# Designed miniproteins, single chains, continued (3), part 113

Each design is a single chain, and the fold is of that chain. pLDDT is the mean over its residues in the fold that is shown.

## One batch from the design tools (miniprotein)

Design m11904
Fold by ESMFold2-Fast:
Structure m11904 (fold): chain A 85 residues (1-85)
Amino acid sequence: SLDELAAEVLALLGDHAPEFMAALKKAVLARKEELEKLSEDEQMKALDEIVREVVETALAGKLPESTRARIARLVVELNRAAAAE
């Protein structure tokens, strides 16, 4: 479920959750005009790319690579699940 995916992401982020969420919001807002010009499918792909970039830039050196890869995958799954509801 969405709640289970969100809970797992927050658990993996731990103390870094507020910083990651702030960085993700900033990255999305910085590309808002570009995103609004895309189709829904292209927008989802662009959001997936933003998530991967933010995970690497905000969490590099703070969490292991394996944990960062898992967070990126789960956030992408969460975005896909949210779009389906």
Scores: mean pLDDT 81

Design m11905
Fold by ESMFold2-Fast:
Structure m11905 (fold): chain A 71 residues (1-71)
Amino acid sequence: SMARQEEVALEAVREALAPVVGEAVAEAVVEAGRAGDNEGVVALLEAAGLSREEALELVGEAQRRAAERIA
């Protein structure tokens, strides 16, 4: 189902983010992403110490890994 694929994708995003920003921030980012809050995702990563450029690159990498896992 689409809902199952979305959960698998979000788990992949969390796994990609946690080593960089920690479990708590990774979980908050996943919830912001689930809500469609793209600016909230970037803001959480910047609050964790990343630049906007680094945050966008990390989000892009996490999304690529998620897409590969659900393909």
Scores: mean pLDDT 82

Design m11906
Fold by ESMFold2-Fast:
Parts: structure tokens; sequence; C-alpha cells
Structure m11906 (fold): chain A 67 residues (1-67)
């Protein structure tokens, strides 16, 4: 489904930004902002972008709580 694809894409993007952020020493806020900006740059519908951004926020929040 569109929802499942948008969520999977968000998880992939957050994972990529975490890997880069770990190497660069970025804060969790920097990782979050970069992931959201990357989603906004994609050729997706507003609905798909919103689902992806909501998922990215949830994933980042879960990681922040685990630290």
Amino acid sequence: SMVEKAKALAIKIVGEEIAEGYEQGWSIDEIRERALAKIDSLDLSDEEKQIAKDTAEEVVAAIEKAL
C-alpha cells in the first residue's frame, strides 16, 4: 500500500541519516531535520510526505528515548 511504502521509505531515510550522523557527530535534532528535509525533497504526494515525515518523527523519538 501507499502507507506501507511511505513508512518503509521514511525508515530507510532515517537509517541513512543516523549512519551519517554517527560518523559526523550530529545531534539527534540535526538527524531529524535532515531526514525531514530529504523527505520534502522527494517527488511524492503531500499525503505520502506527511506519512513519511510522521514515521520519521516516531522513529527518531524512539531512538532518542533509547539513548
Scores: mean pLDDT 86

Design m11907
Fold by ESMFold2-Fast:
Structure m11907 (fold): chain A 77 residues (1-77)
Amino acid sequence: SLQQALRHAEEAIRALEKGDLDKAIEHLQAGLGYAQAAGDGETKKHLEEGLIAVRKGDLETAKKHAEKAVRLARESL
């Protein structure tokens, strides 16, 4: 499930780079669910902060949190 969180975080970054907020939200929500199921609180926290930021239209902050989630998930695999 942590591998699924990683894939969704990477797809969220791609959506943010394209300005596709709806797709970014979908991927951040999915990644958050997988990180929660895996018990990875650090990856979960950054996906949650990214989701909050994207809903506010703060793409820079959202991307930073999604990138941190990708790094943390990779370190835990």
Scores: mean pLDDT 86

Design m11908
Fold by ESMFold2-Fast:
Structure m11908 (fold): chain A 90 residues (1-90)
Amino acid sequence: MEKILRHLEEALRKAREAGNEKVSKAVEEAINTAKNSKDPKEILEKIGEALEVAAKAIRESSPEKQRLLLEAMGHLSEAAEEAVKLEVES
């Protein structure tokens, strides 16, 4: 859980640096779910939603914002990998 939250918080930092409110809100929802849910599947679903929002935002962003959003997606993917490990180990 702690590793998931760390990666999600890094993703949020990058999304905020990019100034993308939609991506920031989606990541905040994933963080809230990770803090309040014990179900790795619910956490994975919210991370997946944040990844989808970020991917759409990248297509509409300037090159400098695209870099930050790609970094946010990297951190979201790392959080998803940790959540999958919790699901498999359960």
Scores: mean pLDDT 83

Design m11909
Fold by ESMFold2-Fast:
Parts: C-alpha cells; structure tokens; sequence
Structure m11909 (fold): chain A 98 residues (1-98)
C-alpha cells in the first residue's frame, strides 16, 4: 500500500541517519536510532540488544497503538535529524577551535 511504502521510506531515512551518526563518531545516537528501527518493526529482542529499555519499548508500543506507524516513524526521523544536526554543528565548532 502507499502507507506501507511511506513507512518503508521513513525507515530507510532512519537507517541513513544512523549511518551518518556512525560516520561522525556519534555511536550512542546511532545505537538509539537502530534500536528504534528494531522496535518499530516489533523486533523487541534486537531493540534490547542495542540498548533500548523496557520502558522505551513500551512507550513506543503505546504510541503505535494510538498513531499510524508512518507518523510515529516520521516524528522520530525529524527528532533524530535535529539531534544529529546539533551534534554535527558542535563538532564543526570544535574542529574550528583546534
């Protein structure tokens, strides 16, 4: 369906954000994004392996129960994009000061 296609596009965007985070040394952010992707796909065991808490997994399950998965995925993509942008800007500033 179009909704499944949009959901997969949001997941692919999240994967790209995790790859960029890893490239620039933001390992904890990358793990959080990967954990979220696993939890969003209902792969609870893999989400826990990358460090998601039971509380975070339960909160996500509640959000998905009340909100279409594509919108939940999009919200987290926006939030992670903003966090990555802020970390990249701080890294640029530190490099310029050295």
Amino acid sequence: SEEDKRFNEEVDSLKKLAEIAKKYGFEELAKRIEGFIHALKDDVEKAKEVGMTDEEIEALRQAIAETPRVLVARRFRIDFSLELYKKLKELEKKIAEQ
Scores: mean pLDDT 83

Design m11910
Fold by ESMFold2-Fast:
Structure m11910 (fold): chain A 63 residues (1-63)
Amino acid sequence: SVSAQLRAQIRAGVSQQQMDDMIDRAIAIGDQDTIDYITRRVSAIVADTGDPSYIARLNRIRA
């Protein structure tokens, strides 16, 4: 499925721009399992680094 492909690409470590595109696509398809997975991953990065770009991504996911 598209959801499984998006999760695999996020795990593989894509560019920042590709990650943003994949997050937006996951939100657009409304797959809650994929959104939850991305939210956990982004939340972990924010907790570890405090990176403003990841905070912005987390806010976009929560919108």
Scores: mean pLDDT 71

Design m11911
Fold by ESMFold2-Fast:
Structure m11911 (fold): chain A 100 residues (1-100)
Amino acid sequence: MSSKKKEEEKKGEEELGRVSGEESARITATMKAALARVEAGGSVDDALAAVRAATDEAVRRVRETGERLGLSKSGDFWAGMVAGLGAMGASALRIAADAL
């Protein structure tokens, strides 16, 4: 087997970035749906739980992708960014609910 470790690492980082982007888009869609439910008189607690669950699942998938690609440190970095996005969304939802 040939040691193409640098080429594999670059492809892995590109794939990890793509997966992280897809998971960020899913969290954003979940936040929009959660906000729409709250604006319609839905449960704020249910909306927050949905955003948190989607964020936890996204973080898990990003970390697993990093581990699978041998890029655990990069995976942890991207998982942290995805977790931050989810936390910001949850905070924004709470602020919006308090304004209703």
Scores: mean pLDDT 80

Design m11912
Fold by ESMFold2-Fast:
Structure m11912 (fold): chain A 73 residues (1-73)
Amino acid sequence: SRAEAERLYAEKRYREAAEAFLAADPDDPGTVGMAALAYEKAGDRERAAEAYARVLELRPDNQGTRARLEELK
């Protein structure tokens, strides 16, 4: 669930948190954005970039997400 993913993130278990966020709600841009941030915190730049790209598919006008994705290239 999202609550479980948020708890994992608070505990700094970032990779597990990212996977839990994606499992909880892969179609919610906020949840996918949290997964991207968690992957970034875990040092997984490739998976972070994929998740940020998914956020932009769901919300194309998100300038912050676009800037973050460009930094990961």
Scores: mean pLDDT 82

Design m11913
Fold by ESMFold2-Fast:
Structure m11913 (fold): chain A 67 residues (1-67)
Amino acid sequence: SEATIALLREAAAAETLEEALALMREAYQVGSGGSRTIAGAALHEAERAGTLEGARRAAQDAVKALG
């Protein structure tokens, strides 16, 4: 969905890990079907990485997969 992609783009540009994770959680919640699955996988990777760089990378990869 457009909302999921927009939130993931914001997460990819986030300045803090907390901001990135919050945006990725919203992307997962507003997603549906394939977009929700991809956003959920990206959120899982970001949480597992536990770093801003890891979260931004997961979000960017998810945007690329959905676009």
Scores: mean pLDDT 87

Design m11914
Fold by ESMFold2-Fast:
Structure m11914 (fold): chain A 80 residues (1-80)
Amino acid sequence: SFEKKKKESEEKVETARRRLEEAREQVAASTSRQERLDTLNRAESIVNGVVLDTSRNGMNIDEAIEIAKEVTDLRREELK
């Protein structure tokens, strides 16, 4: 049970990391500010879900928070 939850938590964090990298690529390729913001809003929603899951399970919390901070930083940069 614990080992299974740990693997599931690690997989969710890796999914969040992949979503962050996909968002970076999509933002770089986007020609519209609205498209970039929409991409970042979707990534933020997914990553926040992972933060909630890791917090509930007590596993990989710091890593999930770090990924969420990076999404927030990208969104702040886009809003400049």
Scores: mean pLDDT 84

Design m11915
Fold by ESMFold2-Fast:
Structure m11915 (fold): chain A 80 residues (1-80)
Amino acid sequence: SEKEKERLKFEILLILKAKGEATAEQLAKSLAVSKSTVSRLLKELEKEGLIESRKVGKKTVYRITEKGKEWLEEKLKKEK
């Protein structure tokens, strides 16, 4: 569902903010979801400019952007 996808995106951004960097495999393990699910969400977040990726050795690592931090802060505020 869209609400479930949004929750997973929020959790991905929280983990990336806390750890600095993570791989799709590490995120899948932490969230108890498939690597395929995480990879799809990571591509959506990267397209939205909320995360960035780079190659480190054999793995691709992901990091939260300034835009991603702003999005996360808005989600962390209490709703009216």
Scores: mean pLDDT 83

Design m11916
Fold by ESMFold2-Fast:
Structure m11916 (fold): chain A 67 residues (1-67)
Amino acid sequence: VREGLELMLEFVEANRKIKLKKLQAKADEAIANGDVETAQKYQNEMDEFKKKADELIKELKESIDYA
Protein backbone atom coordinates (compact mmCIF):
# COMPACT_ATOMS: atom_id res chain seq x y z
CA VAL A 1 0.00 0.00 0.00
CA ARG A 2 2.67 2.51 1.03
CA GLU A 3 4.89 1.62 -1.97
CA GLY A 4 1.94 2.15 -4.35
CA LEU A 5 1.21 5.57 -2.85
CA GLU A 6 4.90 6.53 -3.11
CA LEU A 7 4.96 5.56 -6.81
CA MET A 8 1.77 7.56 -7.39
CA LEU A 9 3.33 10.59 -5.64
CA GLU A 10 6.44 10.33 -7.87
CA PHE A 11 4.21 10.11 -10.96
CA VAL A 12 2.14 13.17 -9.93
CA GLU A 13 5.28 15.21 -9.13
CA ALA A 14 6.87 14.26 -12.49
CA ASN A 15 3.72 15.24 -14.42
CA ARG A 16 3.47 18.51 -12.46
CA LYS A 17 7.04 19.40 -13.53
CA ILE A 18 6.42 18.50 -17.20
CA LYS A 19 3.12 20.41 -17.46
CA LEU A 20 4.52 23.54 -15.76
CA LYS A 21 7.53 23.48 -18.12
CA LYS A 22 5.20 23.34 -21.15
CA LEU A 23 2.98 26.17 -19.85
CA GLN A 24 6.05 28.32 -19.04
CA ALA A 25 7.36 27.78 -22.59
CA LYS A 26 4.00 28.95 -24.02
CA ALA A 27 4.00 32.01 -21.73
CA ASP A 28 7.58 32.86 -22.76
CA GLU A 29 6.62 32.54 -26.46
CA ALA A 30 3.63 34.87 -25.95
CA ILE A 31 5.87 37.44 -24.20
CA ALA A 32 8.41 37.22 -27.06
CA ASN A 33 5.56 37.92 -29.54
CA GLY A 34 4.31 40.90 -27.48
CA ASP A 35 1.06 39.08 -26.63
CA VAL A 36 0.69 40.19 -23.00
CA GLU A 37 -2.93 38.93 -22.78
CA THR A 38 -1.97 35.37 -23.80
CA ALA A 39 1.06 35.41 -21.48
CA GLN A 40 -1.18 36.45 -18.56
CA LYS A 41 -3.66 33.67 -19.45
CA TYR A 42 -0.90 31.02 -19.27
CA GLN A 43 0.44 32.50 -16.02
CA ASN A 44 -3.05 32.24 -14.46
CA GLU A 45 -3.38 28.66 -15.78
CA MET A 46 -0.03 27.75 -14.16
CA ASP A 47 -1.11 29.28 -10.82
CA GLU A 48 -4.40 27.33 -10.82
CA PHE A 49 -2.63 24.10 -11.81
CA LYS A 50 -0.02 24.54 -9.05
CA LYS A 51 -2.76 25.03 -6.44
CA LYS A 52 -4.61 21.86 -7.52
CA ALA A 53 -1.45 19.76 -7.91
CA ASP A 54 -0.07 20.89 -4.52
CA GLU A 55 -3.37 19.90 -2.84
CA LEU A 56 -3.23 16.42 -4.42
CA ILE A 57 0.45 16.01 -3.43
CA LYS A 58 -0.45 17.01 0.15
CA GLU A 59 -3.25 14.41 0.25
CA LEU A 60 -0.92 11.70 -1.10
CA LYS A 61 1.80 12.55 1.46
CA GLU A 62 -0.76 12.44 4.29
CA SER A 63 -1.94 9.03 3.05
CA ILE A 64 1.66 7.74 3.00
CA ASP A 65 2.26 9.02 6.56
CA TYR A 66 -0.92 7.31 7.76
CA ALA A 67 -0.17 4.02 5.95
Scores: mean pLDDT 81

Design m11917
Fold by ESMFold2-Fast:
Structure m11917 (fold): chain A 100 residues (1-100)
Amino acid sequence: MEIEKYAKEAGKRLGPDGTAAMADVAGAVAHSAGNPEAQKLAEKGRELARQGKVDEAMKYITEAGKLAEEAGGPEARDTVIQGMKAVAEGRGLLPPAPVP
């Protein structure tokens, strides 16, 4: 429920670019959790966000986040929530470069 609530609230504030960044967060966590269906949903959400279909994108992003949580458990849930929070606060819009 927190994933859905947070995604909807942040989506309203950030518009298409921020919504696409949230899709990337959900997709990355889904990939790490080993759930290809959730990853596909996140990718669809990103495409819809780029098209300006923010409400539709948020539906896919929310489902991807829930499936990532189901696959990866509480740790995956916390990672999705923290990532979406970072995007909403502007911190997730510029992902850090990998540190060697």
Scores: mean pLDDT 71

Design m11918
Fold by ESMFold2-Fast:
Structure m11918 (fold): chain A 68 residues (1-68)
Amino acid sequence: SSGNQRRLDSEQGLKEALKKVDELVAEGARTGDFDSALRRAFELASKLDGIGRSEVVGYALSQLEKAR
Protein backbone atom coordinates (compact mmCIF):
# COMPACT_ATOMS: atom_id res chain seq x y z
CA SER A 1 0.00 0.00 0.00
CA SER A 2 1.05 3.64 -0.40
CA GLY A 3 1.25 4.04 3.38
CA ASN A 4 3.75 1.18 3.64
CA GLN A 5 5.84 2.64 0.80
CA ARG A 6 5.97 6.07 2.51
CA ARG A 7 7.17 4.44 5.75
CA LEU A 8 9.85 2.45 3.88
CA ASP A 9 11.03 5.58 2.02
CA SER A 10 11.18 7.50 5.34
CA GLU A 11 13.12 4.67 7.05
CA GLN A 12 15.55 4.46 4.11
CA GLY A 13 16.10 8.24 4.26
CA LEU A 14 16.78 8.08 8.00
CA LYS A 15 19.24 5.17 7.60
CA GLU A 16 21.14 7.04 4.86
CA ALA A 17 21.23 10.20 7.03
CA LEU A 18 22.58 8.30 10.06
CA LYS A 19 25.27 6.71 7.86
CA LYS A 20 26.22 10.19 6.60
CA VAL A 21 26.46 11.41 10.22
CA ASP A 22 28.97 8.60 10.94
CA GLU A 23 31.04 9.82 7.97
CA LEU A 24 30.87 13.46 9.19
CA VAL A 25 31.92 12.45 12.73
CA ALA A 26 34.86 10.45 11.34
CA GLU A 27 35.92 13.47 9.23
CA GLY A 28 35.62 15.74 12.31
CA ALA A 29 37.81 13.36 14.32
CA ARG A 30 40.37 13.23 11.47
CA THR A 31 40.54 17.04 11.01
CA GLY A 32 39.71 18.16 14.58
CA ASP A 33 36.89 20.32 13.09
CA PHE A 34 33.89 19.11 15.07
CA ASP A 35 32.05 22.45 14.64
CA SER A 36 31.93 22.00 10.84
CA ALA A 37 30.84 18.37 11.28
CA LEU A 38 28.00 19.49 13.59
CA ARG A 39 26.82 22.20 11.16
CA ARG A 40 26.79 19.68 8.28
CA ALA A 41 24.78 17.25 10.42
CA PHE A 42 22.20 19.99 11.15
CA GLU A 43 21.97 20.79 7.40
CA LEU A 44 21.37 17.08 6.71
CA ALA A 45 18.72 16.88 9.46
CA SER A 46 16.87 19.92 8.03
CA LYS A 47 16.00 17.85 4.91
CA LEU A 48 14.09 15.24 6.99
CA ASP A 49 10.68 15.26 8.69
CA GLY A 50 10.32 16.21 12.37
CA ILE A 51 11.00 12.73 13.76
CA GLY A 52 13.90 12.12 11.36
CA ARG A 53 15.38 15.54 12.19
CA SER A 54 15.23 14.81 15.93
CA GLU A 55 16.87 11.37 15.49
CA VAL A 56 19.69 12.70 13.29
CA VAL A 57 20.42 15.69 15.59
CA GLY A 58 20.43 13.52 18.74
CA TYR A 59 22.64 10.89 17.13
CA ALA A 60 25.08 13.49 15.75
CA LEU A 61 25.44 15.26 19.12
CA SER A 62 25.97 11.92 20.92
CA GLN A 63 28.58 10.67 18.40
CA LEU A 64 30.48 13.98 18.31
CA GLU A 65 30.60 14.09 22.13
CA LYS A 66 32.00 10.52 22.20
CA ALA A 67 34.59 11.37 19.50
CA ARG A 68 35.95 14.33 21.49
Scores: mean pLDDT 76

Design m11919
Fold by ESMFold2-Fast:
Structure m11919 (fold): chain A 60 residues (1-60)
Amino acid sequence: SMEEIEKEIEKLEKEQSAMIKKHLDTTHPDLSPEEKQALFEENMKRVKLSLDSMRRQLLE
């Protein structure tokens, strides 16, 4: 169902968000909070595009 698909997409977005934050903290501990936030936002932009594509395919 549409509702179940949306719930799963939200779960995946949260999991990807947490994973990206952990990865940035581990691999780039020398970056400023501002630089880490910019990289996080760039990565999340790509994640959201991927999840939106998945949502459209599953709901079609």
Scores: mean pLDDT 82

Design m11920
Fold by ESMFold2-Fast:
Structure m11920 (fold): chain A 85 residues (1-85)
Amino acid sequence: SPIDELIKKLKELLKKTEEAEKNKDYSSVREYFDKVVKLILENEDNIPEDVRSQIWTLISEAERKMFNGRNVASDTIQKIIDVLS
């Protein structure tokens, strides 16, 4: 299904984000999180409205926390995968 393919791509980005966080490569963390946001935007029509609302809340909170210097990207991607599963 389109959602199964989305989950696969998100899991690949999660692994890359976790590796970038371990290396303190925050520019790559930002790039991978932007790719996650883009994937969600491209797949909005395939995501149920209630799940989509939860995902955008998670993204908004992560953006606020990251703006304030918190490392929450991988944790947020995992939560997005969990609500899609």
Scores: mean pLDDT 91

Design m11921
Fold by ESMFold2-Fast:
Structure m11921 (fold): chain A 89 residues (1-89)
Amino acid sequence: VAEAARTIARAAGAAEGLSEAEVEAAAARLTAQLEHTLSLVKDEEVRKRALELLRELAAAVAAGDWERALALERELVELLKPEVEKAVA
């Protein structure tokens, strides 16, 4: 989770002209948000698939493959949305 968040924050930081300190802060915040979302997922198989998709998303972002990144983001949201809704309902 932290590695994927750091990769995404670095790519976004490069696009926005962020400092190294700002990239670290963004990575820490994204890591906390992702860990919280994943903590709501009780199904181990869903959690494993979400981690796989997150790693693939980070790799696509690092490669500048925005078409693949958007497709993976949609798949991750679709996978996690019902699990989060179950956890908060």
Scores: mean pLDDT 73

Design m11922
Fold by ESMFold2-Fast:
Structure m11922 (fold): chain A 86 residues (1-86)
Amino acid sequence: MDVRRRVEGELELAKKLAPDAKPTPEILELQEEIRRLAREGRYDEALELLGEVLNKMQTTSDPEEQKKIAAEALFGLEAFLEELPE
């Protein structure tokens, strides 16, 4: 589906910005929330949360802060993709 392809593209971008990203406790909490919403079929709400993170990543002018936000996006997008139907 289109959604899977778009999310995969965004994941690739986030991975380029934060290739050595490691999850923090806060990132793990976000990842679990995204998985929970997706498992419940609440894809729009999961995408809204991911959209907020992606918007912060695009609007952040500090490269170090952008890398931190990209790590959040990376792990959130991975969690979402794992729960998408084939």
Scores: mean pLDDT 78

Design m11923
Fold by ESMFold2-Fast:
Structure m11923 (fold): chain A 74 residues (1-74)
Amino acid sequence: HMSKEELIEKALEIVRELYPDATEEDLEAFRKWLEGMSEEDAQLFLDTLENVKKLPPELQRRFLEAVLDAVREA
């Protein structure tokens, strides 16, 4: 089973790869948002991100824009 820290680092790596326009402030907010989740919820979200990597680039970008917007509003 992946540690929460390892899980968060993997999620950040995917976001940096798929949404290079993310600012350092966006990435920090995203990290804190994941830290607030249970380990199980964070794992489910990482699984979702892994599946997002299989989508067309347009859908990848839209998904991550929505996630980062939600994180900024939290």
Scores: mean pLDDT 82

Design m11924
Fold by ESMFold2-Fast:
Structure m11924 (fold): chain A 100 residues (1-100)
Amino acid sequence: SMAGEEAAEKGAEAAKAATRGASKENVAKASGAGIGAAGAAIMAKMFADRGDGEMAEKNGKGAVDAARAAAERAGTEEAKKKAEEAAEGAKKAAEEGKKA
């Protein structure tokens, strides 16, 4: 579903925001969690591209959770906003997948 692809993309954006939005002093602390979030987001996109909405949604949620952890370490509002957008995308993907 298109929602699965959108969830994966928003998850990847959240991961990037968590690492790049951090202050220079906090970038290293956020980087590890951000890398984990980016990996999960990539997996979510791969499953979405295959039409596996359930796995796309699961990996998308994993990316969101990791991105939120990275955002907390970074302490930036932009990182938190991107994590919230990714969460909404993952929720929509799950709802569409269940109805299909």
Scores: mean pLDDT 65

Design m11925
Fold by ESMFold2-Fast:
Structure m11925 (fold): chain A 91 residues (1-91)
Amino acid sequence: SEENKEEGLELLLADAEAFLNSDFSEEERTALLDAALAAAVAQIEATVSDPALRAELIALLERLVEALRNRDLEAFEREARRLLELLERVL
């Protein structure tokens, strides 16, 4: 439902804001984002058999991580909404 998607988005935004406000150095933050992206891409490639869906999920994930690198919560929110909408369509 739209209400559940908004709740999911609020949780993702709260986590993103907490991550950006953490006491990590820029080097540590970059390393954590690189590791998280690599792990998530590997999981998608291992579990998602549809090539089009796999490509769309990876592209969204890359844009979410780029938004966090740029400290752009507005861009993060936009891409997180797209992710939640995609998940609703396929689940």
Scores: mean pLDDT 84

Design m11926
Fold by ESMFold2-Fast:
Structure m11926 (fold): chain A 73 residues (1-73)
Amino acid sequence: SAANAQTLRDLLNGKLSVSEASERLGLPKTRLSLAVALLQGAPLDEAQLERVLELLRTEKDLDRLMQRLAALR
């Protein structure tokens, strides 16, 4: 959703804490911290943010998740 994409954008831009984003998105803090580490400051559009959210929800292989997130930068 646009609201979830905006929440992720605010997290990646340092406007929102990992704890608050975790509560709003229903995602583990560890996975959101990984997204911050790899994508902080990246100029992602809404479609790219939705793709990040889908990867964080569905990709169980941590190495593949890291590779796919890094490719969006």
Scores: mean pLDDT 86

Design m11927
Fold by ESMFold2-Fast:
Structure m11927 (fold): chain A 88 residues (1-88)
Amino acid sequence: MVSDKTIELLKKRFEKEIKSDNPILRFMAAAQLLMALVEAGRYDEAEKLIEEVKGKIPQSAYDRLKKALEVGKAGGTLEELYEVLFPK
């Protein structure tokens, strides 16, 4: 179970890495925070995160983040979220 302290550390990492010129680093920071927020049931904050990264990552990566949130809200497992975010 993700602790509040872990989420705050991931939020600080996200705020730093979202300012990177590397879209992969921006996506990875967003994906890690999204998974932690979903695991903690903090869906309002996860939805805010999705809106905050709009236009800051590739469209395909953004679509995967949105799908992962919808899977999580529907009661999907962490494994299902991971497969949506990081397809083979």
Scores: mean pLDDT 81

Design m11928
Fold by ESMFold2-Fast:
Structure m11928 (fold): chain A 87 residues (1-87)
Amino acid sequence: DELLKKLLEKAEETLKEEKEIAKKMSKEELEKLLAEAEEAAAAIADPRKRRYAELAIEAFRALAIEEDEEKALEYARELARLHAEAL
């Protein structure tokens, strides 16, 4: 419970930092970064690590391209839960 709470708080902080980074990047730079991240994620053989990477990519896409902070936060919370289950 306490660990999950701390991971959720860290996920929300990371999302705020990512939002500030995204504001400084062009849409073209953001799309290129996401395409590179998707290729890297697809190369991950471990299904748990791949799922984590995929969720992180979707969180950033929702935040940076869709500008849907609520959707991004939902993915970030799923990342925190997945991380907590791995410990």
Scores: mean pLDDT 77

Design m11929
Fold by ESMFold2-Fast:
Structure m11929 (fold): chain A 86 residues (1-86)
Amino acid sequence: SLIQEFVREARRKLDELIERAVKENMTLEEAYARLDQLRAEFEKKLDEIAKKNNLTPEQVEQMRAALDHLYAEARRRLEEIFEKRK
């Protein structure tokens, strides 16, 4: 479905960002800034998809909730990686 494809693409881009943060030795601050930028980009894409496909406000809210969850998990993963705790 369109919603599943959107969520999968968002997850993929978040995973790519986390990999790049490690490989490019980004600071946690830099990684957070890029994460926030990526979130803004997906919010814009969500609005575009909603308009083009005449999604209901309830459907848009569900997609936004899914994005919020993915971003929260991405932030947590970045914190764990950068703390290097065992």
Scores: mean pLDDT 82

Design m11930
Fold by ESMFold2-Fast:
Structure m11930 (fold): chain A 77 residues (1-77)
Amino acid sequence: MKKKEEIEKIKKETEEEKERAARELDDEAHRDAVFALLDEARKLRIQAVESEDEKEREELLRREKEVLELRDRLLAE
């Protein structure tokens, strides 16, 4: 089953985004905030992949989108 593969992909994508943020952001506080949002988004997506309930999965993915929108706003400063 692809659950483990999807989780590994999510982890890799999060690390790549953190590396990009570290190169673009000179402010430590902004970098820490972006890292926290990326960690939260990763956690929500992993929980969605692991969820057996379709409604729970939908809610988790919706929360992930909200977190990623906030990340994008911080990166666009």
Scores: mean pLDDT 78

Design m11931
Fold by ESMFold2-Fast:
Structure m11931 (fold): chain A 106 residues (1-106)
Amino acid sequence: SAARRVQAEASRLMAQGRLREAVELMVREGLSEEDIAAVLMGAFVDMSGLPEEEQEAVLEEIAEIFGLSEEEVETLRKAIANLDKPESQETLLRLAREMARKLRAR
């Protein structure tokens, strides 16, 4: 489907560190909140494999793009660091949905 192609392209852009372009693409193409949240979840999993310095740089960019509070950034950082725990996965999904909702409300 068209939505699946946009999700794949957005995920590719995210994996390349092109976060702003990925977000602009998802908004322009009218991706649903659920589809945006799915792309963000994939990005969080990818971030968990990055060195701490690179992970922090990506977190800073995400905070700017999505307008995250300091508390939300700390919650996201902690959840990514503990991705092997079910409660962390639930926290990431909740944050991804909240971020997707904020993006669609712009």
Scores: mean pLDDT 86

Design m11932
Fold by ESMFold2-Fast:
Structure m11932 (fold): chain A 78 residues (1-78)
Amino acid sequence: MSEKEKKLKEAEELLREAFRLRKEADKLLSQPDADEERIRQLVREAQEKVERAVKIADEAGLPREELEKIVAEIEKEQ
């Protein structure tokens, strides 16, 4: 694989982790006794992973549109 493809996979993995954390946060939020601190922690961790994925993609010269396509693909798989 090219260096660009490796960076794309790293960004994709970070986005997949962010989606998983967000889904977990949404599940907790649906509970009657929601742990607000845990939800905030999961949301923050998800946001940090998204920011890291964007940075990796930007440094690899990937346009935002390619990152958006990856997000759409992950959403379809979930």
Scores: mean pLDDT 79

Design m11933
Fold by ESMFold2-Fast:
Structure m11933 (fold): chain A 97 residues (1-97)
Amino acid sequence: KEKEEKFEKYYGNAKSLLDLMRELVEQAEKLKDNPEAVLRLARGIKGALEQYEKFLEEMKKVDPEKAEAFDAQIRADPEGAEVLRKGEELKALYDAA
């Protein structure tokens, strides 16, 4: 179905952005004693978070029930919730710099 294909595309993009954010958050933790490196990573995380939210909204337009299930799954997963939390924290750090 065209609707399912469109949803899968946005779902794949959102999942890829979560994986990217996880990698960037992990790198920021390793480089915590290097403020310049952390700020460069924070810039990337801000972009990834904004794009993730955009894809999540597109998923909701295609299939609200599946989009809500995906969001709930990420928030129920301790690792997924932590990545989003740390991503928001790093975005705030970049915005304050």
Scores: mean pLDDT 81

Design m11934
Fold by ESMFold2-Fast:
Structure m11934 (fold): chain A 57 residues (1-57)
Amino acid sequence: MEEELKKIEEEGKKFSRYMDELRRARRQSPDKARELQIKYLKEELGNEEAVEKAKKA
């Protein structure tokens, strides 16, 4: 239970870091932003279908 709550907090921190990195990536190139989005969908959300669609788009 305590560990479960800590995992939720850690996920929130990961999302904040992802958003900061996404902003930086968008300023560098659209391709880098897309790669970061695909990585986030795969690793954090586990959304395999969204990852496949993003890769093929």
Scores: mean pLDDT 69

Design m11935
Fold by ESMFold2-Fast:
Structure m11935 (fold): chain A 62 residues (1-62)
Amino acid sequence: SSEEIHKLLLEETELTMKAMLYIVKMRDPSASEEEKEAARKKFDELQKESDKVSAERDKLLS
């Protein structure tokens, strides 16, 4: 439904914004390798969540 598609688009937007924060941390020259590794792990988790949301949206659009 259009309501479900709208919800998924909002979820994708939120996940994208969260991912950007971890990208900034990973590129921070003052951050430790441990901090960058933690950010990378969080980024990977968000990417998996984003992929699931995108797959659900694609099912509704197909």
Scores: mean pLDDT 82

Design m11936
Fold by ESMFold2-Fast:
Structure m11936 (fold): chain A 126 residues (1-126)
Amino acid sequence: SATQARLAALLRQMIAALEAQDFDGFLAYLEQAIAEVADDPVRQAILQVLLEGFREARRISEEAAREVGLIAISVVQQIVNNEPVEIIAENTLGSLREALQKARERGDERAAELYERMIARVKEIM
């Protein structure tokens, strides 16, 4: 569809922005991806958690921004592939739990607290 083509283009821009550490560009493309899924409230809600999480993560560290950014890229890729929303939500929770474990292992209490809040928000959507 036209929406799938636009989401695929936004996905490519998000990947390029994250690789370039252009976090402002990444945020702008993620906001556009959220607008493209306005007709799907559950997919939109998951992306909103990731958008808000990315805004907070970039204030914590580049590593936290990259972790949340990679999860957001994965979610947009799954939407482009037309994956069921239940699978997207479960995969998002799995990725956030992995990011939480990595944050705890490195002693990043701020990132760990952020990821715990993001996990709670995704669970409320499901």
Scores: mean pLDDT 92

Design m11937
Fold by ESMFold2-Fast:
Structure m11937 (fold): chain A 78 residues (1-78)
Amino acid sequence: SLVKVLELVLPHIEDPELQERVKKAIELAKSGKLSFSEELKLLTDILEELMKDPKVREFILSNPEARARASLVADVPL
């Protein structure tokens, strides 16, 4: 799931504001308060923002599990 990708990426985020945004997105997704479409959009939007960071992108692309999960639902070039 995308939540697992975000959890794996979290310790590799150097920007404290981005790290907090990712933590809040994970918590909101796990809360059950979002519809499927709202959760998917939230998680994909955050993932696309994370892919703009070269270090985070390299981690996702080098981890087979993270790469497979990210490509499944996000418009992320692999």
Scores: mean pLDDT 74

Design m11938
Fold by ESMFold2-Fast:
Structure m11938 (fold): chain A 76 residues (1-76)
Amino acid sequence: KTIKGKVLSVSPYFVEVELTEGSVEVGDGVIVKNLKTGKEVKGYVVRVEGNVALIRTGDGRLLEVGDEVEITVLPR
């Protein structure tokens, strides 16, 4: 199932995404795809507050505030 969101904030190792469709859970491994650039970043959901997910990643530089993203949750 496709999870959609919009980037709210970016740092080198963390990104905040407002979820517009679907949901994620703390502990989920994720791939975040930037719909503007087609680039993907691997991350891990460290916090969820309402519809906002905080994702730890090594590649925060591949995302910008306001970017639309698709999130794929990796199988456990």
Scores: mean pLDDT 82

